# Ledger of designs, part 65: designed miniproteins, single chains, continued (3)

Each design is a single chain, and the fold is of that chain. pLDDT is the mean over its residues in the fold that is shown.

## One batch from the design tools (miniprotein)

Design m10377
Fold by ESMFold2-Fast:
Structure m10377 (fold): chain A 120 residues (1-120)
Amino acid sequence: GPSATESGGGTFPEGGSATLTMTFSGFDFSSSSVSWVQESPETGPVGVAGISADGKKVSYADRVKGRATISVDFAASTAYLNLNDLRKEDTATYYGLALGYDEENGAVGVAGQGTKVTVV
């Protein structure tokens, strides 16, 4: 079945950068939208970045706007979230989500396992 594997987490200095990756398998990713969700005990789950199917529309939450870049490599079935100028409030578990559409079954989604980012 569909799956996703995340990497790129760890402990980072304030002002540093992190690149989170999510690699998809078991489904056609080329027509899927991708989003990244930040989950912390203080805020709960918050969508921080999104990209449409085909990669042409992007959106960012205000808290990361100007510091984050979302991108997708459809040939590699991989999505990326680059976070620059890291702040202590970026400390969270990040989940990548891919959402496609099947006309018979509706929305079909896959989530990564979560990647922990700690800013010190």
Scores: mean pLDDT 81

Design m10378
Fold by ESMFold2-Fast:
Structure m10378 (fold): chain A 60 residues (1-60)
Amino acid sequence: DDEKRQEQLYEKLLELAEKKGLKEIVEALKKRKNGETVLLSPEQAEELHKLLAEVMEELA
């Protein structure tokens, strides 16, 4: 189920970001979950991309 997999991915991203103390990324993820568009700095976008890669490896 692609939707459940996407939800699981999102929850793992949020957990990992919180664990790493990435407050701005945590806030952005929560706002996006509420349907808001959030702009990230290039540095924050890169950090989010790294988190996504880590979560994708764990779920594979």
Scores: mean pLDDT 77

Design m10379
Fold by ESMFold2-Fast:
Structure m10379 (fold): chain A 70 residues (1-70)
Amino acid sequence: MSEEEKKKALEEGEKYYELGEKYFKEKNYEKAREYFLKAAEYYRKAGDMEKALEAEINAGLADIILGIEK
């Protein structure tokens, strides 16, 4: 990927991560999970594996709260 594409992917990841946190605070865990998973995908595209893992962990926490084990 170009540096510009990586930067855009990182910005998209941050946007989705913020949406995940917003819905998590609102106790909408289904939407929180969806947005954290999207954030993880964009962070992986950006090459930020640490942020991708953090987003996946937060999605997993939402899944546990929903009573969904995967």
Scores: mean pLDDT 83

Design m10380
Fold by ESMFold2-Fast:
Structure m10380 (fold): chain A 96 residues (1-96)
Amino acid sequence: MLVAEAVGAVLLAMSLVLEGKYEEAIRVLEEAIERLEERGFKDVALLYYKLGEVYARMGEYEKAIEYYEKAKELAKDDPEMVEKIEKKIKEVKEKK
């Protein structure tokens, strides 16, 4: 159930990003993280990863890296996700 809520927030945020509504996408992801963490759901790495992607799209590279590092910390037991996050961090650092 909480996984479905996280997935729903990601899909909505992605739709908003495609429309150029970055501030609304950030709000959707932040509100989802707050609700899920309050309910004791710890698997929010994907939501932090998506926040990093939104900030990177806005050119806010320092915030993007901050959220990618948070997602990486939370996803330590998922090597595939860690690899994806590390590639994104490297890509963003090369744009600084």
Scores: mean pLDDT 81

Design m10381
Fold by ESMFold2-Fast:
Structure m10381 (fold): chain A 70 residues (1-70)
Amino acid sequence: PAEARELVERALEALRAGDTETALELLRQAKSLVTDPAALAAIDEAIRQLEELGDVEGAIRSLEQALKLL
């Protein structure tokens, strides 16, 4: 859905600006709108990379993959 893609794009902008908290909020909203299992898995991996590992660059790569599927 266009709405999920827009939320992921906004989350990427937040991450590039150093705002991890806003990015996580947007990604949680995007998850509720995503029906593609591979895109959902990529968003879940990005959330895990941010919350458990502090890996912003890894999260950005996972979200770029999710956008290819949305």
Scores: mean pLDDT 84

Design m10382
Fold by ESMFold2-Fast:
Structure m10382 (fold): chain A 81 residues (1-81)
Amino acid sequence: MIEELREEMRRLLEEAGRLAEEALATGDLELLAEALELAARAAELAAEIAELLGRPDIAEKSRELAEEGRRLAEELRERAR
């Protein structure tokens, strides 16, 4: 199960990186928001991995990171109009 979660997290981070690069090249804040949403999903998977590894402190920090990422994504979408 951990290997599957790590692979999913890696895919999300790779996609987030691609969208972030495109957003920075084009100035598209909507794409940057999308990249942050994918990064937030990866952070939630990191929290699940941390729980499985007996690291609840790391899991909590990863969930906080995911929440912050989604908040920033919403702010960027509001600015993209």
Scores: mean pLDDT 85

Design m10383
Fold by ESMFold2-Fast:
Structure m10383 (fold): chain A 85 residues (1-85)
Amino acid sequence: GALLVVAIVNILLLLFNAVIVGTALYVSLTQKPVPEALLPVLAAYTDFLKWVSNHFGIPSWIAIYLPALGLLLSALSLLLIVVVV
């Protein structure tokens, strides 16, 4: 039913945000040149930051934290659904 659809959407959002946060965390922790395999992910993340900055007037340094907040909110939403159901 509707609850299943909401759960699926939240899982997809969680996975998307986890990929972005995981890539940023990897780059931050290793401090090495970005592996070629991760370049498309970083390009997509950079385009997302530019889009948010241009549309909402949010400085890019604030926008950097949006995927991390999205991941946290998605995880809390899924946890709440599991606890309530």
Scores: mean pLDDT 67

Design m10384
Fold by ESMFold2-Fast:
Structure m10384 (fold): chain A 74 residues (1-74)
Amino acid sequence: MLTEDEKEALETAERDTEELLELAREGKVSREELERAVELLLGMAEKLREAGKDEAAERVRELAERLREYLEEQ
């Protein structure tokens, strides 16, 4: 199970990702900013997997995939 701190961090990452996608759809965020966010999320997911936190890692990877899908459509 995730710690409360890790759960709060995941909820924050989920909200930030949704906000970033909304801003991107409005043309207010650069492609470079989205690419950086994907790299940060993928790095976070790998660290979580190495720590045995597979559920958290999967959730973070899903956030990265949503951003990558948007980038591939541009």
Scores: mean pLDDT 79

Design m10385
Fold by ESMFold2-Fast:
Structure m10385 (fold): chain A 62 residues (1-62)
Amino acid sequence: SAALRRTALTELERELTRLAKAGKIEEARRLLERAIASLAKVDPELAKEAERLGEEILNKYR
């Protein structure tokens, strides 16, 4: 469902932000890449949204 997909994206955003704030930028990037690959198999549009938001988070904490 759309609600479950949005929840998954919100959880990804929280985890990426946590890792980035801790200075674990490479770990955050690997998590983002794995999440995009997983989401692309079931929802390519959500995968693109995850990539966009994830890159914004990582760029903010670079």
Scores: mean pLDDT 82

Design m10386
Fold by ESMFold2-Fast:
Structure m10386 (fold): chain A 69 residues (1-69)
Amino acid sequence: SLLEEARKALENGDYDTAVKLAEQALTEAINAGDRERAAEFARVLSEAYEKKGDTETAQRYREAADFLA
């Protein structure tokens, strides 16, 4: 699944791949109206951006995940 692939990329330190996969999956979840799935991918994006040192973007995705949950 895209979530498993994005999580694996995050665990392996491949933050750019994690961002790419999670952004694609987040867009698909939003278009499908799947709030739970959207929240999962927003959390992955928050973690990936935090690891990249982009604290502002990480916080925005954290807030989005909390809103969607």
Scores: mean pLDDT 86

Design m10387
Fold by ESMFold2-Fast:
Structure m10387 (fold): chain A 67 residues (1-67)
Amino acid sequence: MKIDEEEIKLAFLQIEYAIARKAGDPEGLRRVAEEAEEFAKKSKNPVIRKDYEQLARDARAEAERLA
């Protein structure tokens, strides 16, 4: 079984998002959003791409809420 590197990266970003959100860190949330947007742009897998796009939106919204 070949582990999908994009799934691993998504999981790490989701963990970073959860940490930044709990810490109330708008800079960390913006960083997660930027990384998710970049990975979504490079992804050719439509399912993983959609998950990156959703994470980017959620991270941006939380960063704005804390500003």
Scores: mean pLDDT 81

Design m10388
Fold by ESMFold2-Fast:
Structure m10388 (fold): chain A 80 residues (1-80)
Amino acid sequence: SLAEEIKKLADEYLKLVQETLEAIKEGDVEKARELLKKAKETAEKLIKLLEKVDPESAKSAREWFEKEVEELEKKIEEVE
């Protein structure tokens, strides 16, 4: 179902964010950047599905993901 697909992508996104944070703790900048790229791609897929069911929620989700990604990019820069 669409709800199951959304949940799967949300779970995948959260896992990728956690793995990105762990890579940052380890000082592995290259790994952190690769994981963040995957997280961004997963977020984009999630937003695209949300646009089909609730465009207003999709817009809010996009703003939230953009902010979280910016914060993670800043953390990577602080370790580099």
Scores: mean pLDDT 86

Design m10389
Fold by ESMFold2-Fast:
Structure m10389 (fold): chain A 76 residues (1-76)
Amino acid sequence: AERHLEELRRLAREHASPEVAEAIVENAEKAVEAARAGDLRKAASYLTAASIIAMAEVSGEVALELLRLGEAAVEA
């Protein structure tokens, strides 16, 4: 989980503005926290928010990789 979240953070910072990267990371971190608490609905909601921001602000290939990293972090 933590390793996937660190990779997501690095990729977001490389390809997005600082403000956009922080928004993606914050939503991904909240998704992981919700999943650990057993709140899968909240986890899905935060992961969806991170995905929407990524798709709007970064290239499609990078957005898909950010989504995969977020999903992997939530699963672990």
Scores: mean pLDDT 80

Design m10390
Fold by ESMFold2-Fast:
Structure m10390 (fold): chain A 71 residues (1-71)
Amino acid sequence: MEEEALRRMLELLDKAAELGDEEEKKAAEEAKRLLERAAARGEVSPEEEERLRELEEKLEEVLRKALEELA
């Protein structure tokens, strides 16, 4: 993941955590942690990629709101 793309995604997740309820905040924090770990290693494991996809699906509504706020 390019550094700029990672930064942008982390900003979205931070905003989603601010806008979301307790479960959405927890999911956003988990996604952020997974992305930070993957970036530190320079690669994403298949397990992490699958989990991130699941978290993104759970966060879809609040991520859409975060995108609108940051646009």
Scores: mean pLDDT 77

Design m10391
Fold by ESMFold2-Fast:
Structure m10391 (fold): chain A 69 residues (1-69)
Amino acid sequence: EEEIERLRKMAEEYRTLADKYQKLADSYKKQAEETGSPELYAKGMGYDNKAKELRSKADELERQAEELE
């Protein structure tokens, strides 16, 4: 079913983007710890929150796809 495939593709795209943001978050938080920069820490927290939001959305889309099966 096309809709199931669409939902799973969107979930995969969100997971890929979440992984990218998580790596950015980890990188900025590490730099903040090394330099003592509150700006870098805040930036890392922003990306961390975005990654969590995207993973939550991906999980919801996958669940919707499973329910349509």
Scores: mean pLDDT 83

Design m10392
Fold by ESMFold2-Fast:
Structure m10392 (fold): chain A 88 residues (1-88)
Amino acid sequence: MSDEELRAAAEERIAEDEAEARKRLSPEDVAALREALRLATEAVLAGRLDAVRAALAAAEAAAGGSDSPEAEAAAIRALLDALRAALA
């Protein structure tokens, strides 16, 4: 798959995840999720799988094993912050 094809596939999946998230999350948290998923796609394209793994671990820790909207929002923020730090 080319970088263009991978980005196109990622944008389609991001749109699906965003549509589902809009049912339960604030617009700010939905925007953070969209940005985090785009940064994760760029990290994969850059070969930075280490950054993606670290960000997922941070998100899991922030959620604390809870499925509440507050835990999901905390996980999304942790994911975004970790990806921004790793790709800076």
Scores: mean pLDDT 80

Design m10393
Fold by ESMFold2-Fast:
Structure m10393 (fold): chain A 69 residues (1-69)
Amino acid sequence: EAAREALLRGIALTLDGIGEAIEAEKELEKAKKEGASEEEIEELEKKIEEAEKKVKEGKALIDEAETAL
């Protein structure tokens, strides 16, 4: 049961990360096109990095759950 819960959490975390990465990339493209400051661009790049980290953590949870199942 715990392994199944970890699998579902991993899937949810991965999907959340993918969604956040897509939105952050869209915002970054718009910001660059509109001439946003370097600081704003860096903040958006950090959001993408955090989203990618979330995807990596989600995949790790899925891998652990699959090993336990």
Scores: mean pLDDT 81

Design m10394
Fold by ESMFold2-Fast:
Structure m10394 (fold): chain A 65 residues (1-65)
Amino acid sequence: WTTPQFLVVEVQPGEDFAEVLKRAAGVSRVEFAPGVDPSALPPGRYEVAYVKEGDTLTVLGYRRA
């Protein structure tokens, strides 16, 4: 029902994906939808599909940009 939004982020070597998203979107919390696992995400540029509700950003998916 909520339309997904998109942003592009660059993840540098040694950066945590959730921390990059917190900085880029200005949120304190990042959550990942079922089936989205960023723990092995290599460095690079990504397009992220998300919904933002208050201070929480929920990642619906991501792809190399």
Scores: mean pLDDT 77

Design m10395
Fold by ESMFold2-Fast:
Structure m10395 (fold): chain A 89 residues (1-89)
Amino acid sequence: MTLYRPDALLAALLRAVGETRAEWSEADLYAAVLRYLLKEKLRDPSNPNIWDISDSLLGELTGQDEIDVNDLTPLFAAVFAHSTEVARR
């Protein structure tokens, strides 16, 4: 199983959802980032599929002002860009 080590910015986001682990599986990283998105309640009431992330750690992480919840591919690409794959021998 491949593990990932978050950089300082991603680690700050993970701490915001109560997570202090140094190494993460891909599935656990996805789950934690989705929990952050849900916790911050970034939903626009007029458009539930578009979430404003500009004033969040997630906006800083992605460089994006908004996210489409039907296409999280750019979000997860940014998450892995802010983590280092841990090679286990």
Scores: mean pLDDT 73

Design m10396
Fold by ESMFold2-Fast:
Structure m10396 (fold): chain A 77 residues (1-77)
Amino acid sequence: SLLEKLEELEKRLIELGEKALATGKEEHKKAIEKAQEVLAEAARRALEAYEAGDFEKALEEAIKGAEEAIKILEEAL
């Protein structure tokens, strides 16, 4: 399901974020900040879809944001 996919992506984000934070490197801190910006934008789009009653689209927007954030962190690490 979309929800299960989102849960898997959230777990991966936490793992990558913790790894990036543990290094103390400035470049990794910047990657975390960029990932947070992407997630905030995705959350806004998801909220708009949720408020419109399109719960599937809300999950899809959240998934897209998580995938983009993961890519940013993986490319930095």
Scores: mean pLDDT 87

Design m10397
Fold by ESMFold2-Fast:
Structure m10397 (fold): chain A 68 residues (1-68)
Amino acid sequence: GPEELLAIQKEQLAGQAEGAIKVELGVEGKVIETSIGRTVGRAIVEAGGKKYLVTFDRKTGEITIEEV
Protein backbone atom coordinates (compact mmCIF):
# COMPACT_ATOMS: atom_id res chain seq x y z
CA GLY A 1 0.00 0.00 0.00
CA PRO A 2 1.02 3.71 0.08
CA GLU A 3 2.79 3.31 3.45
CA GLU A 4 4.93 0.41 2.16
CA LEU A 5 5.85 2.36 -0.98
CA LEU A 6 6.89 5.39 1.10
CA ALA A 7 9.00 3.14 3.39
CA ILE A 8 10.79 1.66 0.34
CA GLN A 9 11.42 5.14 -1.10
CA LYS A 10 12.85 6.36 2.24
CA GLU A 11 15.13 3.28 2.47
CA GLN A 12 16.42 3.90 -1.08
CA LEU A 13 17.00 7.59 -0.31
CA ALA A 14 18.87 6.67 2.90
CA GLY A 15 21.21 4.36 0.96
CA GLN A 16 21.84 7.02 -1.70
CA ALA A 17 22.54 9.69 0.96
CA GLU A 18 25.02 7.43 2.83
CA GLY A 19 26.72 6.66 -0.51
CA ALA A 20 26.95 10.36 -1.43
CA ILE A 21 28.55 11.20 1.95
CA LYS A 22 31.05 8.33 1.59
CA VAL A 23 32.04 9.45 -1.93
CA GLU A 24 32.24 13.18 -1.08
CA LEU A 25 33.75 13.03 2.44
CA GLY A 26 35.38 9.57 2.57
CA VAL A 27 33.64 8.66 5.84
CA GLU A 28 30.74 6.39 6.73
CA GLY A 29 27.57 8.28 7.61
CA LYS A 30 24.40 7.31 9.45
CA VAL A 31 21.07 8.61 8.18
CA ILE A 32 18.98 9.92 11.10
CA GLU A 33 16.10 11.54 9.16
CA THR A 34 14.55 11.31 5.69
CA SER A 35 11.78 13.21 3.91
CA ILE A 36 10.30 12.50 0.47
CA GLY A 37 8.69 15.30 -1.50
CA ARG A 38 7.09 15.08 -4.93
CA THR A 39 10.21 16.47 -6.71
CA VAL A 40 12.88 16.46 -3.96
CA GLY A 41 14.16 13.96 -1.40
CA ARG A 42 16.11 15.07 1.69
CA ALA A 43 18.17 13.20 4.28
CA ILE A 44 20.07 14.23 7.39
CA VAL A 45 23.30 12.23 7.77
CA GLU A 46 25.63 12.15 10.77
CA ALA A 47 29.26 11.69 9.67
CA GLY A 48 32.58 12.56 11.33
CA GLY A 49 30.83 14.18 14.32
CA LYS A 50 28.86 16.58 12.07
CA LYS A 51 25.39 16.64 10.47
CA TYR A 52 24.82 17.06 6.73
CA LEU A 53 21.71 17.79 4.71
CA VAL A 54 21.72 15.78 1.46
CA THR A 55 19.18 17.01 -1.11
CA PHE A 56 18.22 14.99 -4.21
CA ASP A 57 16.40 16.45 -7.20
CA ARG A 58 14.30 13.49 -8.35
CA LYS A 59 13.95 14.81 -11.94
CA THR A 60 17.51 16.03 -12.71
CA GLY A 61 19.48 13.67 -10.41
CA GLU A 62 21.33 16.67 -8.89
CA ILE A 63 22.76 16.02 -5.40
CA THR A 64 23.59 18.83 -2.97
CA ILE A 65 25.42 18.29 0.34
CA GLU A 66 25.56 21.00 3.02
CA GLU A 67 26.67 20.99 6.67
CA VAL A 68 23.88 21.85 9.16
Scores: mean pLDDT 79

Design m10398
Fold by ESMFold2-Fast:
Structure m10398 (fold): chain A 80 residues (1-80)
Amino acid sequence: SEAIEKAKEYLKKALEHAKKAVEALERGDKEAAVEHLEKAIEYAEKAIEAAKKAGFPEEQIEAMKKDVEELRKLAEKIKE
């Protein structure tokens, strides 16, 4: 399924940015950490859209949305 392939692609990009956010935090660069975390959230949301098109169960989609919301809360805390 092309939708599954696209979901995997977006997930890989989300993980790449999440790793860059961790690296930025280790350097004390909060601005870069937030920027990369927001990009990770953006790609994770695109992965969720692709997963919906691929017919993933509603429960899995809702779990993914919850994880994205937790990442969003983390970004806001780092901004403080």
Scores: mean pLDDT 85

Design m10399
Fold by ESMFold2-Fast:
Structure m10399 (fold): chain A 55 residues (1-55)
Amino acid sequence: MKDKEEAMAKAMGIAHDSDAGPDADKEAMIEELSKEFPEEVAREAVEEVLEHMKK
């Protein structure tokens, strides 16, 4: 849980930095997060953040 929460916070930051919002490059975000988190956690965090931004 904690790793996922930290990954989601970082994914949100990357999406905001790109100004693309829900259209942010999902694979690029996953690659960046995978440097600090397990790839499965990074992928789930990025997908959850992007889905949340779509509303």
Scores: mean pLDDT 73

Design m10400
Fold by ESMFold2-Fast:
Structure m10400 (fold): chain A 59 residues (1-59)
Amino acid sequence: MTVVVARDALTGEEERVRTSPEDAGDALQAMLGALAARAAADPAAAERARAAELRLEEE
């Protein structure tokens, strides 16, 4: 199992999405794309997106 982790660097909170290894790249790209789209639409969202750290973990 692979876990896509989004961490808020300001609060230390983590959101974790469990996925298959085959889908992990798509899930990571979807999260990155969503953050980029929100950042482009709203300066406040850009600040939160900048604080977000994305990584893959093996379970």
Scores: mean pLDDT 71

Design m10402
Fold by ESMFold2-Fast:
Structure m10402 (fold): chain A 94 residues (1-94)
Amino acid sequence: MAIQPHPALPEISELLLRLLREADEHLPSSFAPLAAGYALLVLGLAMDGAPAEEIRRAGEAFVEAAREGGASEEAVRRLRELHERIVAAHEAAE
């Protein structure tokens, strides 16, 4: 295959699925495309070997958009916690 698998990709994928579940549970359905776009961006960045800072910025932008869109403080906290775990998994693989 042309693309070599990222060492943390299975863990990142599982955490992204958890984040998408939290977004579906706690955010309006109008956020579903934004959450999906965030997940695809993070997967692409991880597969490209981008610096952890790029993944961190993507997640902070998503969490801020959710907060501005009226997400509860608890939902914002849960999304941020999952994103921080994704960043940590990527950093550990580097």
Scores: mean pLDDT 78

Design m10403
Fold by ESMFold2-Fast:
Structure m10403 (fold): chain A 76 residues (1-76)
Amino acid sequence: TSTPIDKYLDPKKVEEVLLEHPQVEEAVVEATGSPFSSTLTAYVKGKGPIDVDALRDYVASKLPSHLVPEKIIVVD
């Protein structure tokens, strides 16, 4: 719990969790959407092949559901 609760979505926190995964080399997360419904899109660069479904499950195990990216896009 913390007094500054205005940061409902934290793309940087999601990026840090993605970077903790051993297959992830780089991660960039963007918050997109409307004031009433914002979603996160993650762009991930892997050290090799990445299973997007497994990566999404990993993030879901580490973060609350509202911080789980709606889309994970693997680059390169």
Scores: mean pLDDT 72

Design m10404
Fold by ESMFold2-Fast:
Structure m10404 (fold): chain A 97 residues (1-97)
Amino acid sequence: MELEKLVEEYKQTKDPETIDRALELAEKMLDSPDVEEQLKAIDYLKKLVENLTPEELERYRERIGRLIAKARNSPDPEVQEKALELEEIYRKKLEEL
């Protein structure tokens, strides 16, 4: 999946352009009615958030928070549970700022 490749590219290059592309693709995946696609988006968003620098986390804070909120409002219980895990990772990262 393209999102996986973007996250791996960001981990290697730290290029902020890959963050913009990854977040755009993740939003599209979360808007999909396919639960499997929503779950994949959350898994790769977790990896992205874990690898963001403090500056990038601060820059993309509002957009990432909005995507987490979208995932948390999913009608699927498994998506909600994974979104809660992502929210906890994100919260801990913000506490480091």
Scores: mean pLDDT 81

Design m10405
Fold by ESMFold2-Fast:
Structure m10405 (fold): chain A 70 residues (1-70)
Amino acid sequence: SKEEVKKLLEEALKLVFSDPEKTKELLERALELETDPNVIKNIKVALEELDKGNFVSAMAAIKEALELLE
């Protein structure tokens, strides 16, 4: 559901710096549940930036995905 995706993304946002592995798991779970192409695009960007170690950019992409869910 939209609320489940939102909760996963909010939790992911909190953990970007402290637990990037958990952030990745939460983003992958959100990606499995999400059907909106624009939200999916931002989750994928967040995963790519996280893998590169660009945590600030990863956070920005998660925030963008959350804004689209409002």
Scores: mean pLDDT 87

Design m10406
Fold by ESMFold2-Fast:
Structure m10406 (fold): chain A 104 residues (1-104)
Amino acid sequence: LLEEARRHLEEAIRLLKEAIEMLQKNKDVVPEALKYAEQALKHAEEALRDPENAPVHTRRAMELASKARELVKKNDPKNAEKIVELLTEAGTHLARARALFLKA
């Protein structure tokens, strides 16, 4: 159960890193989205290091990833599809990890 939660967190971290790499290539177009994505990654990594508070950290990561996704969708439609997909998938894995930590 905790192993499954950790696996979902690791996948979310991987997806956030990919989204951040894409945002870094277009940082001048959506600088605030990059900032929110980097903060989401930090909170996801905190959830791995602090499992007792993982539900709080994963919730914060989800909120920040959602803000990044919204900004990308609004301000960079040409590159939005792939970045939005990565941020959406990351959010899904964060939600799954959070649910598993709450059941543990």
Scores: mean pLDDT 84

Design m10407
Fold by ESMFold2-Fast:
Structure m10407 (fold): chain A 88 residues (1-88)
Amino acid sequence: MKSIEELIAELKKLVEKSLAKENPFKPTDEQVEYLINQVKKEAEKLPEDIRKFVNELIEKAKTLPKEQQFRLLVGIRVGLALVKRELE
């Protein structure tokens, strides 16, 4: 089993990779809001250290242009799916 520290490191790596990817479409405000709500909902089921880290990433995302917010949030969702798999 991976430690919480290892899971946070993997989440960071996936978020960075997602930010580097090209997105050919401009996300809508509704798509960004939906993704934020999904990420928050998924994080509520996880250990406190991971939830705190995810909340910090969401706050960072809010300071970015919407296209970059969307990419960051997608990276968080992919990372959370892997974290959930390792904890199950």
Scores: mean pLDDT 77

Design m10408
Fold by ESMFold2-Fast:
Structure m10408 (fold): chain A 67 residues (1-67)
Amino acid sequence: SLEEVLEELKKEFDEELAKAPGSRQAYLDILGRVMQRLAERLDELGATPEEKIRAARELANYGFEKF
């Protein structure tokens, strides 16, 4: 489901951040990669435009809160 994909990608983001040095560029690179995977997985699920916008916003906000 969309919620399961979001939780998996939030966990992946946290795990990648834990492995990376705490630089702004590293955070942005990780966020960009995780956001790209979200887009790919939502396309595979046949998510609606509204679901894609909501999911992207939630994941981006989660990432920026960790910044």
Scores: mean pLDDT 81

Design m10409
Fold by ESMFold2-Fast:
Structure m10409 (fold): chain A 66 residues (1-66)
Amino acid sequence: SDKEKAIKYLEKAKEYSEKGNYDKAYEYGVKAGKVLGMDDRSQQAMGEAARSGPEKVQQLIDRVKK
């Protein structure tokens, strides 16, 4: 499902964020937003949230799971 794909991308974003690779965290956050059918601005917002660190990525994962 799109939800499962988005969670997979956000889990990769969290992994990169934990490694300090915030650029890759951003890319995977954008990919998660895209598979969820978000518009371009919301996809970028997802990427920026993912770039903010692993705790923020976990919050995104939790929201998608609801």
Scores: mean pLDDT 85

Design m10410
Fold by ESMFold2-Fast:
Structure m10410 (fold): chain A 79 residues (1-79)
Amino acid sequence: VEEKLAEISKIEDPAEAARAMAELFESMGLPEAAKYAREVAEALEAGDWEKAKEIEERMLKELGEEIKKAIEELRKKLA
């Protein structure tokens, strides 16, 4: 899992990174998080950066505590 996160952080295209994120979340058994990551990728591909950020914030706000922690750990490793 951590090895896949490091690979995702090397992706220069943010839309490709978001799609790789969705695959990772699916492999972790987090289908709701995977759905949000896919929606972020679609917004980025459409050039709608504002919508992508809104979906990301909604994901953090609306998902359960365990999923929020997983996403925060992902963000810290990508920063």
Scores: mean pLDDT 70

Design m10411
Fold by ESMFold2-Fast:
Order: structure tokens, then C-alpha cells, then sequence
Structure m10411 (fold): chain A 115 residues (1-115)
């Protein structure tokens, strides 16, 4: 389970980065999957196995919000989407909420730093 999630996170993260310039739509698909795998991994590491799917869903929502707020063709877009999802997933694993505005601001900052 954990090893499979680590492999999914790594595989989809690498594909998102590699496809970012040539196929931004596919890069975003892989970014969403990386965020979900990372969030599930965080849930398991935090001892929140029963909440793993809820935590992954919070990561999916955050990643989608970030993708809607940034230019998918911009350098760093896929990285920003993964980062927003992981932030929301980590917060959810700790029983915290992060606002949509905070997630979008974070995604824009990450995209600017990677560009």
C-alpha cells in the first residue's frame, strides 16, 4: 500500500513535469493523480487510514481549484497544482481546513517560483 502510493506519486509527478511544456492537459491529469497519491500517503503516515479517501478528495478539490486559476501552459503549472493538492491534503490529515483563496494564492506563488 505505502510502496504503491510512493510509486504512484513519483511516477505521476515525473510525468506531469516531463509533459508540462509539450502536453499541458496530460501534465495536469498526472498532477491530479500525483496529488491524490501524495495525500493518501500522508493520511497513512499520519495514522488516518480510515480518512485516506476523504483526505485525497480534499487534495483533488484543491488541485482542481489551482488548475482553474492558473494558465495550464505556464512553466510550473503542474508543479503548482500538485503543491496546492498536497497542502490541502496535509491540512486535512491534521484536521485543518485551507481556504480556496489561500490554495489559489499558494499555487500562483509556486508557479511564479518555478517559472
Amino acid sequence: MIAELEAELTRHGLLAHELEASDPERALEHAFRAAEAGARLLALLAGKEEEAERIAERAREAARAAAEAIDPKAPGAATAVIAAGMVAGAAAAEGREVSRETLITHAKTVAEEVA
Scores: mean pLDDT 80

Design m10412
Fold by ESMFold2-Fast:
Structure m10412 (fold): chain A 83 residues (1-83)
Amino acid sequence: SKEDAEKTLKEIQELITELKRAVEKYKDVNPELAKQLESLIRELQGIEEALKKAMEHDNEKAIETLIKASKQVIERAKKLLEE
């Protein structure tokens, strides 16, 4: 739904902000982790743009697919941030 898409979009945007902070924290002390976090940021930004476009065009099937994809990427990001 559009409401679920808006909620997912906000979660993606908040997570991108958190991951950017983590990159700054780890870039000198764990550069390999920082690169992995940067890769996840790029993946989430791609989903964010695709989800915005799907919402603009009321493409419900695309919205559902992107919400499912976002949940998988969000889970991977959260696991990577566990020390």
Scores: mean pLDDT 87

